# Ledger of designs, part 77: designed miniproteins, single chains, continued (4)

Each design is a single chain, and the fold is of that chain. pLDDT is the mean over its residues in the fold that is shown.

## One batch from the design tools (miniprotein)

Design m14665
Fold by ESMFold2-Fast:
Structure m14665 (fold): chain A 66 residues (1-66)
Amino acid sequence: LKEETAEAIGELVEEPMNYLVRGVALAIELSDEQWKTYLKAVEKLKATRSKKPSLAEVEAEAKKLE
């Protein structure tokens, strides 16, 4: 679930998928709820913008959704 969610988020941002899956999954242990919040943040940013968001923008939006 965490790996699958990280891969989906990676495909939706402007950075390579392995940046989220291999880097973040190994370095930190995010809960399933945090990964879902990140996915929602990406979807919200895509709905309000014409381009894919950066990882930093996704993290900022995820903080707002908490």
Scores: mean pLDDT 58

Design m14666
Fold by ESMFold2-Fast:
Structure m14666 (fold): chain A 99 residues (1-99)
Amino acid sequence: MSEKLQKALEFLEELIEETREDLEAGVPVEVAVRRFFGLLMAHMLSLELSLEEMNEVLKEAVKRLKELGVPEEVIRKNLEHLNEVLLEIGLEPLELPEL
């Protein structure tokens, strides 16, 4: 595992715990998940992860959000929106994880 990928996965663990706490505190799932993907994407871009590394992190992120009880429809909408933003700023779209 690359050092950058390891750092991204460590950040993902912290972000999953924050998202769990937000949901337990009554933050709407749509708001918590939007914050989650926004922060995760910003962090992955700051680390200059490859497309392959970003796809690996997103696959794990989707799995962990499903384990928290986040509806698949909310995850799908956020992934679609994230790819739309990436395309608008001239970056390549991410491979969407299996839902």
Scores: mean pLDDT 81

Design m14667
Fold by ESMFold2-Fast:
Structure m14667 (fold): chain A 71 residues (1-71)
Amino acid sequence: SAEEEAEVDRRWQALIDRYTRELPHLSPEQQQRANDLILEYHRRRATASAEERRRLVAEVERQLDAIIKES
């Protein structure tokens, strides 16, 4: 639905905003892993169904949160 797609878009924008804010505080290895997650999302999103996009955003959110919390 349009509401579900809008939710995925808002979650992705929130993720990019967090990534941008946290980026200068991450190690080079953390930055590389976070960049790889973002690139993988764009690659997979191109061929993904709406349901797959929801699962993909949730997975990237979890992995980015884990990277940031490694301190």
Scores: mean pLDDT 84

Design m14668
Fold by ESMFold2-Fast:
Structure m14668 (fold): chain A 69 residues (1-69)
Amino acid sequence: SMEEEEALKRLDEIEATAKEAGVLDEELEKKIEEARRKIEEGAENPLKLAIEVEVEVGIRMIEKAVERF
């Protein structure tokens, strides 16, 4: 489905962003893999799962930036 493909692509992009930003740890990797698995298993709202991961990455990036100050 288009929603599944879009959600998986979003997860790939946000994972790359998290890695580049230096916030991709084992806990986040597991969350991303779990979201990917649920989407592949036919989750009712795949975009919601991808957005939840995007929010988590955003929070981690903000926390890392704030710790620098």
Scores: mean pLDDT 85

Design m14669
Fold by ESMFold2-Fast:
Structure m14669 (fold): chain A 63 residues (1-63)
Amino acid sequence: VIEERREWLLKRREEMIKNPRDIELGLEGIREAGLFGERLSGKPESRELAEELVEEIKKALEE
């Protein structure tokens, strides 16, 4: 799980270098999905997971 996540983040980093605008829209979509999950369930877990994922992707780009 964690190793697959790192591979995915590295691939997303390459895509952001190639098409940064499209990836920014993708990150916004992840956040919106998290908020939708929170609204639907009444629990912040989905939003927190989405924010964590966005943060990890941004850190991978920092290199």
Scores: mean pLDDT 65

Design m14670
Fold by ESMFold2-Fast:
Structure m14670 (fold): chain A 70 residues (1-70)
Amino acid sequence: SKLEEILERRKKVYDEMEKATPEQKIELLKNEIEWIRKEIPSLSPIDRAVAEVILKDLETELKIYEKELK
């Protein structure tokens, strides 16, 4: 399912971020946030609610990394 794809992609992004520079972490998060936003309209209401929680978590992490960098 699309939700399973979102969850698997989030795991891969997290794995890539572990070895990434702060600038690369920001770009990885921005790219994934944009992709999820584009996919959300195609999800069922229940799956959308889960995806929106994931999106919020990623957006929160992005803000933390951006603040730490500046």
Scores: mean pLDDT 83

Design m14671
Fold by ESMFold2-Fast:
Structure m14671 (fold): chain A 93 residues (1-93)
Amino acid sequence: MDAVVSNLTVTAVSSTTAKISFDASGDGEYTFKVYMARPGESFTLVGSLTGGAGSYTITLTNLTPGTYNFKVEAYRPGSDKVVSSASTTGTLS
């Protein structure tokens, strides 16, 4: 079964540091790509993780305070097709 990304959460650790957490379910191994954008801007790749079902966290540092959109896309290894995605918004202040 392909991955299902869920519970995408942004935690403001400080005004310049964000912790991005999400859960994944499904069988086998996936590549998770984490993207970030200011509202109205294009997403930029900020991190990549590999693994199966479980809980994942990535910490982003040296950010400017303000509102960001985040997106996580799940891929099968060796595939460029998105099998699941989740998005959320977080604010650093």
Scores: mean pLDDT 82

Design m14672
Fold by ESMFold2-Fast:
Structure m14672 (fold): chain A 65 residues (1-65)
Amino acid sequence: SMEAERRQQLAYDAAVVLTGLEAARLGADSFEVERLDENTFRGTLRRGDEVWVREYRADDLLAQM
């Protein structure tokens, strides 16, 4: 449904924002956000050879909004 699609987009956007804020905090050179399934997103942050991984649940992201 359009409602489910909108919620998925909002959760993805929240994951991107949170990963971007974390990248700024850590001084990361780059970051990526990947949708693993309907309720799971993974943020990967890199600075040279250093890699950090953050996982988010869509339900948790939407509850915080």
Scores: mean pLDDT 85

Design m14673
Fold by ESMFold2-Fast:
Structure m14673 (fold): chain A 75 residues (1-75)
Amino acid sequence: ATVHTSLEGPEGIKAERVVTDGKRVELTLEAENVSPEAAEKARELIREGLAEQGLEATIEMVGKGDKLSFEDLAA
């Protein structure tokens, strides 16, 4: 079964999977037509934004859903 979320991100980035467990958040973000450098910058910005809200995030970037994260929690 396919799971999706309505979380919005920076341009060209959208959330494909979100897992939350208390203060831990694991995100799988789909980067479409975005350079690796821009994708990494977006990942860092989202992680910092969540950290400001007291959440610890692990963020994985994938292209067009070519890969799925099978880890639910960072730690």
Scores: mean pLDDT 59

Design m14674
Fold by ESMFold2-Fast:
Parts: sequence; C-alpha cells; structure tokens
Structure m14674 (fold): chain A 100 residues (1-100)
Amino acid sequence: MEALEYGKRAAEAARAGDGEKAYEYGKKAGAAGKAGDDAGLGGEGAARAGGGAAEGGVAKGGRGAAIAGYGAALSPKGDAAKAAGGAVAGIGAEIQGELA
C-alpha cells in the first residue's frame, strides 16, 4: 500500500501551486488506502473530499486536496473513516474559507 507516498506527493504539488497534480495524487492516496483495506471507506472518503476542495478553487483548492490525501495516508487503519473524514472536511472548509 502506497497511500503515504501519494499523500506526500499531493502535499508537494500543493506547495508548488499545482492544484491539478495535488488532486491527482490525493485521489491516488485515497485509492491506495482503499485497495489496502477493502472494509474501510477512509481512503475513498478522503479522495472525494479532496476532489471537492480542488474543484471549488481549481488551483486554490489543491491544498485542500493534498491535505485530504495526506490525512488518509497517515491513518494507521483504513477504518478511520469517521475520524479522518471529519478532520479532512474541516480542513478543506477552513482552506476554502481562507481563499474565499
């Protein structure tokens, strides 16, 4: 499972201002998390939350996507959907609030 690696790549892309790459790596982190844990929705939930944040601002939303993907990758269990999803949604909303 390579969710952590993709989460790091998403964060790097977000720092570079590349929201498109940040979103792509955030999605890959979520997909890798899901593939490693068929019972959990944490990876998929984080990828969807990151995707929504990225779409809200395209390039500006990229940081939200990167944080969502990274959060999913750092979860020690794929079943952390409630905790990770809530934290990720909060971070995404905070970033979009700053960019609005």
Scores: mean pLDDT 48

Design m14675
Fold by ESMFold2-Fast:
Structure m14675 (fold): chain A 63 residues (1-63)
Amino acid sequence: SAGEKAAEGSKKRALEIAKGVAEKSGGGPASVEAVAHKDYAEVTSTAGEGKAVERVPVEEAPE
């Protein structure tokens, strides 16, 4: 499904962003969770003490 594929690809991309945030925050751990929706994936990334939420449309999701 498009939503699940968007969630999977977006999670991978968000993890790279979270690693960057972790470096700025002192090199703490990075983790990402992705939730599939009908037309987008909602990605929550945490890095050390930081947290970011991003919505990735299925059309823009990595394949």
Scores: mean pLDDT 70

Design m14676
Fold by ESMFold2-Fast:
Structure m14676 (fold): chain A 80 residues (1-80)
Amino acid sequence: SLPDVVSDALEALLAAFMNAGHADLGVELGRRLSTVLPHVPADRWEELAARLREAAALARAGDIDGAVATVDEILARFSA
């Protein structure tokens, strides 16, 4: 199971995209993030949660492009 800190950060990210009017994009990004979660080392869960909260904050501020870019950086870091 996911640590609470990561689960909470993912919920915050999805809520931020939904509230910004980009629910479909938020769902797709959440799906893509779910593919990398099994590859994240335990010592990097706090880093992942912090980056997810950064993306959520950008989405809440209306910087959707910045939020997507932050998620893409997370995916690139943990998908390889």
Scores: mean pLDDT 83

Design m14677
Fold by ESMFold2-Fast:
Structure m14677 (fold): chain A 60 residues (1-60)
Amino acid sequence: DLNTKRLTLAEMLHLSDDDKQLLVSDRVKFLIKYRSLLKDIDPNVLRAVGFTDDELRLLE
């Protein structure tokens, strides 16, 4: 389930409720805000929570 995968990522990153909402409403803003932490996460985990390969290129 997408919601369960997003919750797991949110728990790993200790996300606030506002930042959990960014995962749904503005993924680009979320990627920019958490870029340093997300670079070390397996890209397959990020794809599983709904990020596209184009969005993940922002982590380079």
Scores: mean pLDDT 76

Design m14678
Fold by ESMFold2-Fast:
Structure m14678 (fold): chain A 68 residues (1-68)
Amino acid sequence: DEKLFEIVELLTGKKAKSVSEAASMITGEALRSLLTPDSPLMSEIVRSINNGDYERALELAKEYAERK
């Protein structure tokens, strides 16, 4: 989905070329979150993606990227 690519770019600063690459990049962020919980926002983004709620995940990813 196009929203998945936007989420990846917001979280990693890099563009994915395929759904497989996007999934791999998100899995990396999810594993990092499990080992050292970064923030409630990251955990909620991963949960939303796992639930198929890409709309919520994208909104939270934008909030995360805009954090100063």
Scores: mean pLDDT 70

Design m14679
Fold by ESMFold2-Fast:
Structure m14679 (fold): chain A 92 residues (1-92)
Amino acid sequence: MKTTTSVRDVETGEEEPEVEHEDPEKAAREGFRRAVELSRRTGRPVMLRVKAETPEAADQIAKTIEEEAAKAGLRVTVAVGGNEVYALIEPP
């Protein structure tokens, strides 16, 4: 199973097509970038969901998202449930 990312507008419920990634780090970075771009364009909160192959990969993804958010100065809430990572990204 590949790691997948999806990005959803929290207010409208509109979800972008799910994307497959070769590795967890790439999934975290590309998923975060897509979510931030959508949030900046709409001015609305965006939910990033990452489905990892293992719980260990999910933990790595969560840490990478938190690090990228800190570097960007963005407000992000990250939650991990089993193999899934949920990151709520607020607009700047």
Scores: mean pLDDT 83

Design m14680
Fold by ESMFold2-Fast:
Structure m14680 (fold): chain A 57 residues (1-57)
Amino acid sequence: WTGLSTEVNERADELIADPSIKEVVSYGGPLDPNVIKKLKDAGKTVTVLPYVPPWAR
C-alpha cells in the first residue's frame, strides 16, 4: 500500500487490520514514530520516501 504520510498517519489502524497489506510505502513528509512502530509491530514493512515520486506528481 502506498500513500501520503498524512494518510498513513490517519489510516494506520485500518492498514494494520488489513492482512493483505504487507508493505506500507509513505511519501511527501514525516511519519509519526508511533505509527511506524505500530505498523512494524503488526508485521508490516515500512518504507518512508522523503519526496513525492515522479509517478505521483
Scores: mean pLDDT 75

Design m14681
Fold by ESMFold2-Fast:
Structure m14681 (fold): chain A 61 residues (1-61)
Amino acid sequence: SIEELVNTILNSKDPQEVAKAAEELLKLDEKKLEEVIETLRKSDNPLAEYTVTIIETIKKE
């Protein structure tokens, strides 16, 4: 579920797990993806911040 993917990104110390969760989030509708990105931006986890950057970069291509 989306909540589990977000929790993985917020709490995981494993970049591989975070990358897989981010990949699944990219399959979401743009509206839902933006809501998730906003949640991740409020996190103090560096991996969450990195994930936001990766998602935004992919969307820009």
Scores: mean pLDDT 76

Design m14682
Fold by ESMFold2-Fast:
Structure m14682 (fold): chain A 72 residues (1-72)
Amino acid sequence: SDLEKEIEIALLQAGVAVAKRTLDKVTEESIPEEIKFLESLVERAESIDDPEARELAKEAQELLEKLKEKAK
């Protein structure tokens, strides 16, 4: 339903906001779990056929790529 889609998008928005805030505070020990979290956000966002979800997928993917660079 539209309501269920709106709720999922809101949860994805919250997840991306948390990931953005956490990116500046990650440690070498926390990076693997943060990568899994961001990969989960990308998969969930890509499963939704909606412009807002597509934008959230892009943001999560960008954060994931930045985090993987920190892992080097």
Scores: mean pLDDT 83

Design m14683
Fold by ESMFold2-Fast:
Structure m14683 (fold): chain A 64 residues (1-64)
Amino acid sequence: MQLSEEELQEALDRLLALADQLVQQRDFDGLQALIATLEQTAREHPQLRAVAEEAIAYARELLA
């Protein structure tokens, strides 16, 4: 099963927006929980791995 490129891009855009919102709210625990959830998603759903890894990289930059 594969998602369309458009669906993957929309998913990525939503995840990046969520990470930005968590940082704006200073919810760094929530941001770390998001990273953990995305790491699990990348392991369980190979079709989402690229999107999850991109979102994880972005979220980690926000924590630095």
Scores: mean pLDDT 81

Design m14684
Fold by ESMFold2-Fast:
Structure m14684 (fold): chain A 68 residues (1-68)
Amino acid sequence: SELDKFKAGLDKLKESLLQAVKDGADPAQVARFFELFTRHEARRALERGDEEIAELLRQVRDEFLAEV
């Protein structure tokens, strides 16, 4: 499904960013980037009525911020 493809893409991005932190990237900068990105995309999803995409973005953001 479209939702499954979107989730797979977000999970891959999350894994890449967590790997970047392990490789020496600033965790605060990486966390800020991902928070702003996911909040912006969730707002746009809500504006077009994609509540499932907005909720998925919130869940993945919360999971990521708990790991950094």
Scores: mean pLDDT 85

Design m14685
Fold by ESMFold2-Fast:
Structure m14685 (fold): chain A 78 residues (1-78)
Amino acid sequence: MLTPEEAERLAEKAREAALSVPGVTDHKVLVDPERGTIGVSVTVADPAKVDEVRQAVGEKLRAILPEDVRVSVVATAA
């Protein structure tokens, strides 16, 4: 699916995108090159904003990732 070089670049972009969203206190990025999947897990400081932050991270990821790459975003309260 993804080359190792593409996977590395996309992982870095995904990490930067997640960190750029206000309210994110922790993050983890997982890339599966064979399946063409990028998963991002974020911890959100404000429990009331978990869905809002998840959507913001997802939108940023979709803007930077190729159409055929699957994006998964999980947001949890701190």
Scores: mean pLDDT 78

Design m14686
Fold by ESMFold2-Fast:
Structure m14686 (fold): chain A 85 residues (1-85)
Amino acid sequence: LTPVEVNVGVIVKDASDALMNRSDLSSKERETLTRVVDTALQGVEDGLSVDEIVQRMEEVIRETGQDNIRIVEVDGLYRIEVESP
């Protein structure tokens, strides 16, 4: 695994965990998280940097209008935060 795959893997894990374990998510929030995961995996396959992948994921979130979903940097790793209703 490359460092990009490891770092992006954390984001994918966060989004996938939310999709599987949080029953409070709306259909639009689930769609947004699914698109974020797909964007991350496509970016890794396309050889994009972590910063480029994060930029594309932020664009997806903006397009969906889900203000409660954010990408944040914590302890040198990018994470997804999903605010509870």
Scores: mean pLDDT 79

Design m14687
Fold by ESMFold2-Fast:
Structure m14687 (fold): chain A 60 residues (1-60)
Amino acid sequence: SASVEERLRKLGDYAVSQGLSRKQAQQAVDKALQALKDGGSVSEAQQVFASLVAKALGLP
């Protein structure tokens, strides 16, 4: 079973397949991992990731 950190990194790879640059995807993963390190929940980390991906793709 993959760790939460490994799952976030795989989501970064998926985000690249959806149109993000590798740099944008890495920034989204890094910010989500930082939220976890700051004591945030897995849900908070996922929301940080999703928000940055949406912003990068120009989604509302």
Scores: mean pLDDT 83

Design m14688
Fold by ESMFold2-Fast:
Structure m14688 (fold): chain A 78 residues (1-78)
Amino acid sequence: GAVDLAQQAVKAAEEGNIEKALELLRKAAEQLNTLEAEVLVGLALIGYGVGKLIKDEEFAKKQVIKMAQQLVKLAQQQ
């Protein structure tokens, strides 16, 4: 379910596999099919992109983890 995918995204991001985390976030948001979930994925992509642009990989990682944790909370309420 969406909760399991979002929790896997948190774990992947914490392990430094950001590409896998973003893939799992997108899949979780698609299952939830809500605008709020789509916005959280968009914010994760923006945070990751900004981190890469300023060459701060720790910032990029933390933004993805934060959005994944918010998506877990959203999925638990749906």
Scores: mean pLDDT 86

Design m14689
Fold by ESMFold2-Fast:
Structure m14689 (fold): chain A 113 residues (1-113)
Amino acid sequence: NEEKMKEIVDEILEIAEEVIALLEELAAKSEGEVRELLEEAVERLRELIRKIEELKEKKDWEGVLELIEDFILLLKRLIEYLEKVDPEAAARLRELLEKLEELKKELEKLIKE
């Protein structure tokens, strides 16, 4: 069911944009190495979004799943870093991570059908 898979990928891309918005807000309030790390994370996430969109158009659902796994790993690393620097931001990212992991499970089920 390609249409349902596309809908789930679009929801994942919406979560990625929410993560970017949060990281950009944090970068604007940060200085030095923290700002640079957050700006680098935004650039890496934008590149992941671009690649996910390309694979979605090609209907390469296995490739999309691999990129979503990379997104999850990046998000987990950011949460670990932010737990000591900004616990509220870390909590917001955990909520987005939980949604992302649930959508990934839904996508995996549709691919196996």
Scores: mean pLDDT 87

Design m14690
Fold by ESMFold2-Fast:
Structure m14690 (fold): chain A 59 residues (1-59)
Amino acid sequence: GPLTPEQAREAGERAAAGMGAGPEGQRRASDKGTEAVLAGGSSDEAQRAALAAAFEAAA
């Protein structure tokens, strides 16, 4: 189902943490996932945005 902004925030944070990203990477993933949901994006779009931010921060 669609994520709430709060669920997107927490999912992005957890995904980044699972990838070994530090606090900055977790915050960026959280922010990007939340932004996607607030912009009317699907849960898949929010997850892709959060993961992209997590990958960038982890690299």
Scores: mean pLDDT 76

Design m14691
Fold by ESMFold2-Fast:
Structure m14691 (fold): chain A 91 residues (1-91)
Amino acid sequence: SIEEIIKEAEEKYEEFLKFAEEAKKKLSEEDQKKVDELEEEAKKAFEESLEKIRKAESEQEAERIYTKFLFYLLAKRSEVELLLRLNEKKK
């Protein structure tokens, strides 16, 4: 259902935010600012995706919007993971 797709999007977004906030604790102030920017980009994408999912004419359309959002979050998560890996190399 569209309601289940909305719930999945909310859960995935919350998981990303929890990961990003934990990552910030291990990063320099400069890299924490980069994570803040990634969180703002993810928030904008989440809000835009939710509006589109709610307005979707079909469950199939809602699933396509959700899938695009998931790939976007995965890319943002990968950018945070790169910052963590680069920080580890300086130890």
Scores: mean pLDDT 87

Design m14692
Fold by ESMFold2-Fast:
Formats: sequence, C-alpha cells, structure tokens
Structure m14692 (fold): chain A 91 residues (1-91)
Amino acid sequence: SAAQEAAARALEAELARHGLRLLEPAPGKQDPLGLALETIYGLSLRFGDEELAARAVALYRGLKAGTLAATPELVAELLGWVRRLAAQRAA
C-alpha cells in the first residue's frame, strides 16, 4: 500500500542517517517495508537486542498476513527502534 511504501521510505532514510545498512533488495521484489523490518531484525540480532528482534518478527508476520496497518504511530515507533539500534552500535 502507499502507506506501507511511505513507512518503508521513512525507515530507509532514518537507517541511512545513522549509517546503518538496509539489506539489499532482491531484483524485482516489491516489499520495501518487509525489507526494512528484516533489516531491523538482523541489526537487533547483531547488537544483542533480543526484545527488539522479537518485536520485528511479530510485525513482519503481521505484514505478510495483511493485518499490519502502517499508522503514523507505528512509523514513529519503528523510527525509535532505528535510533535505539544506532545508540547500541555507538556504545
């Protein structure tokens, strides 16, 4: 959806601002929010944030089930997760 694409672009921009790498998208695959959530999951595992990894998995499952709404509140939460991961890398 347009809301999911907008959410994904906001997350990509926030990741880039902190020098965190978005996972490389598969050629021709149109799932930018899923890719952003997979990136957050992978970074959470790398930085030892098991709670954030579990939350990212739950949202990814909701996205694949078609039950996830990309609300402004969810986008703000996900941006906070990216900032949390950036702080963990810096520590």
Scores: mean pLDDT 81

Design m14693
Fold by ESMFold2-Fast:
Structure m14693 (fold): chain A 95 residues (1-95)
Amino acid sequence: SKEDTDKTVEGIEWTDQLVKEHGLEKGIEEVLKIVDEDSPEAAKLLREMVKAAKEGAPLEEVRRLGIKAMNAAKNPYVRGMIARVTSLLTQQLQG
């Protein structure tokens, strides 16, 4: 729906603000706190994705974990945050 799309975009924009204010690593930690309040399962999957990206896992594995985390999220706003973290981490791995 338009409301779900608008909330997803808001989550993306909030993630960008957190990263701008705190830097990438601390910004992701702030995102994880919000994700954990929505869905502990989504937060667990997001932590696994962040670890995989730090360890230089293939882009497809990082994206797969990101999709799983998004599917575990209950709120479209939180889905937007996870989608943006996934995008930022995959951009780093591409160089």
Scores: mean pLDDT 88

Design m14694
Fold by ESMFold2-Fast:
Structure m14694 (fold): chain A 93 residues (1-93)
Amino acid sequence: SEEIEKIVRDIILEILRKAKQNPDPNKISKEDFLNVVKEVLKKHGFSDETIERILKKLKEFIDENFEGDYLTVQEVKEKVLPFLKKIIEEELG
């Protein structure tokens, strides 16, 4: 949907902004990524309960599929954001 595409775009922009502040601009910590998702969903009017459900599923996916404390920007774009889009579509109906 158009709303979900706007959410994904806003997440990408915030990730790129935070990555530029790091020694390696191609990486973001898992914690910073989850915080970006939380703040973007809040700005788009999602309830705290819905955000908690989305973040729980997203954290489980990340922990199962990616080792260590960091994600590459490429991994986020190609694997993590498509999964997030699916979760948001399921929550919105």
Scores: mean pLDDT 86

Design m14695
Fold by ESMFold2-Fast:
Structure m14695 (fold): chain A 59 residues (1-59)
Amino acid sequence: SMERAQQGLDIYRQVYSEEFEKLYKEYLDKGYSEREARFLAGLKVRQKADDIFGELEKK
């Protein structure tokens, strides 16, 4: 759901703020808008956390 996705991304952004900021800048450099870059960086941070704890190496 949209609300759960938003809340999840906000939590990951807060916990992994350094990684989020790095990814956010990378997406901006690739030509994404601020809104798109923020969303994509949040998704990537969440995905990395999931990979570490529940889905190691996405296998």
Scores: mean pLDDT 70

Design m14696
Fold by ESMFold2-Fast:
Structure m14696 (fold): chain A 76 residues (1-76)
Amino acid sequence: VEAKLAEIERLAALRDGRGLLGLTRFLDDPDPRVVEAAVRALLEHFPEAAPTVLREALKTLTSPIGRAAIERALAE
């Protein structure tokens, strides 16, 4: 999990479409810690795009973990 958390921070630092795309891939991770870190990174580092990206992810994610993390983040 440590390596995935480091990758999330690296992707967040890119502040471009590649970082956004990479972070959205972690939203479907089976580890809830990884999903929560990806959601947090999106909200903190891409605040302008995060709400739209998270709402789009809710349409395609089949993982209950990912959906729950996004719904909690959007509810504040």
Scores: mean pLDDT 74

Design m14697
Fold by ESMFold2-Fast:
Structure m14697 (fold): chain A 74 residues (1-74)
Amino acid sequence: SEEELKRLIDRLYTDARSVVEALRRGELTPEQARIAVEEILKTLDEISKTASPELQRYIEKVKEEIERLFEEAL
């Protein structure tokens, strides 16, 4: 279960990176990218509620990285 959650977190990170790259290429508007990133971050928050403390720390690092990448692409 923890391994499945980690794979889901890694997938969400990959999806967020794809959104940021699409924003950088002008394939998404800033508003469209913001909506997509916010939904990904919300999903990570939901996973965090039932995750182990170690996995919660991993999720927080992933969220911080996603937010940083998105802000840098604006």
Scores: mean pLDDT 89

Design m14698
Fold by ESMFold2-Fast:
Structure m14698 (fold): chain A 115 residues (1-115)
Amino acid sequence: SMRERLLRLEELGKKLGEIAVPKALELMESTKEVVPLSSKEVAELIGLFLRSRASPLLLLVISKLESGELGLSKEALEKLKKILELITEALDLYEHDGVPEEEVLKKLEEELEKL
């Protein structure tokens, strides 16, 4: 039903805060072998953080840039990009005037479970 899909969208938003955002924070803080990010990679990450509107992630990125500690392994960078894109896709659904399609909700729910 439409009500059921809207409730699932609300639950998806809640779970993104509880799972995806902490996972992104963990990747930023726990990377033990860091490769310094290129200026292009820094610009791309900042763009993704701005699109995701995840204030805690933006605050952490600013803090890491100020301390000179911003570096990520290539594997951590790809995982972080995936998390930020997932947050962005869910936020776009939340800002949509209509009810999300079943297949779109299911895809995002399945991608979140893989984090």
Scores: mean pLDDT 70

Design m14699
Fold by ESMFold2-Fast:
Structure m14699 (fold): chain A 84 residues (1-84)
Amino acid sequence: SLTQKGIELFNKGKYEEAAEEFLKAKDYENAAKTAVALYNLGEEDKALKIAEILINQKVTSPEVLTALELLAPPENLQKKLDEL
């Protein structure tokens, strides 16, 4: 489900803060979308931290899995993703 606070922060370009709110709300689809936005801005370390949280939570929704593949995570995270 969408969370209003996270969406407002995302629309203001405050992607790191938006990701924190989405993760607190367990809105993993929007958290994954925010990680992709950070990655596209060159904030790869921040994007991969979100990816690691999603992989460790074993989120298996198609939208999240597609976003995680786009992030090209390092081998240690990719191995965990392949186990989902």
Scores: mean pLDDT 80

Design m14700
Fold by ESMFold2-Fast:
Structure m14700 (fold): chain A 80 residues (1-80)
Amino acid sequence: SEGLQKLLAGDYDGAIAVYQEELSKDPNNYQAYVNLAGAYAGAGRDDEAIRYLEKAVSLDPDNEEARRALALLREHLARR
C-alpha cells in the first residue's frame, strides 16, 4: 500500500492524500478512515484524527483497532 509506505516514512501529508483518494472512491471503506486517522495523528492533527476514528467506529462498531485507537487518543488529549 502506497499510503502505508508514506505513513511509515513519516510522509503524513502524502499518506493523507493517498487515503483521501481511497475514501473518495469508497466512502464506506472503514480501513481508509482508520488509516487517515493514523496519518492525521502522526501530523499532530488530533481533532481530524478523532473525527475519522469516530467514523470508522460508526461503520464497524466491532472493530477493536478503531475503538482502541479512539480511546487512547482521547485519553492522550484529555491529559493537560
Scores: mean pLDDT 83

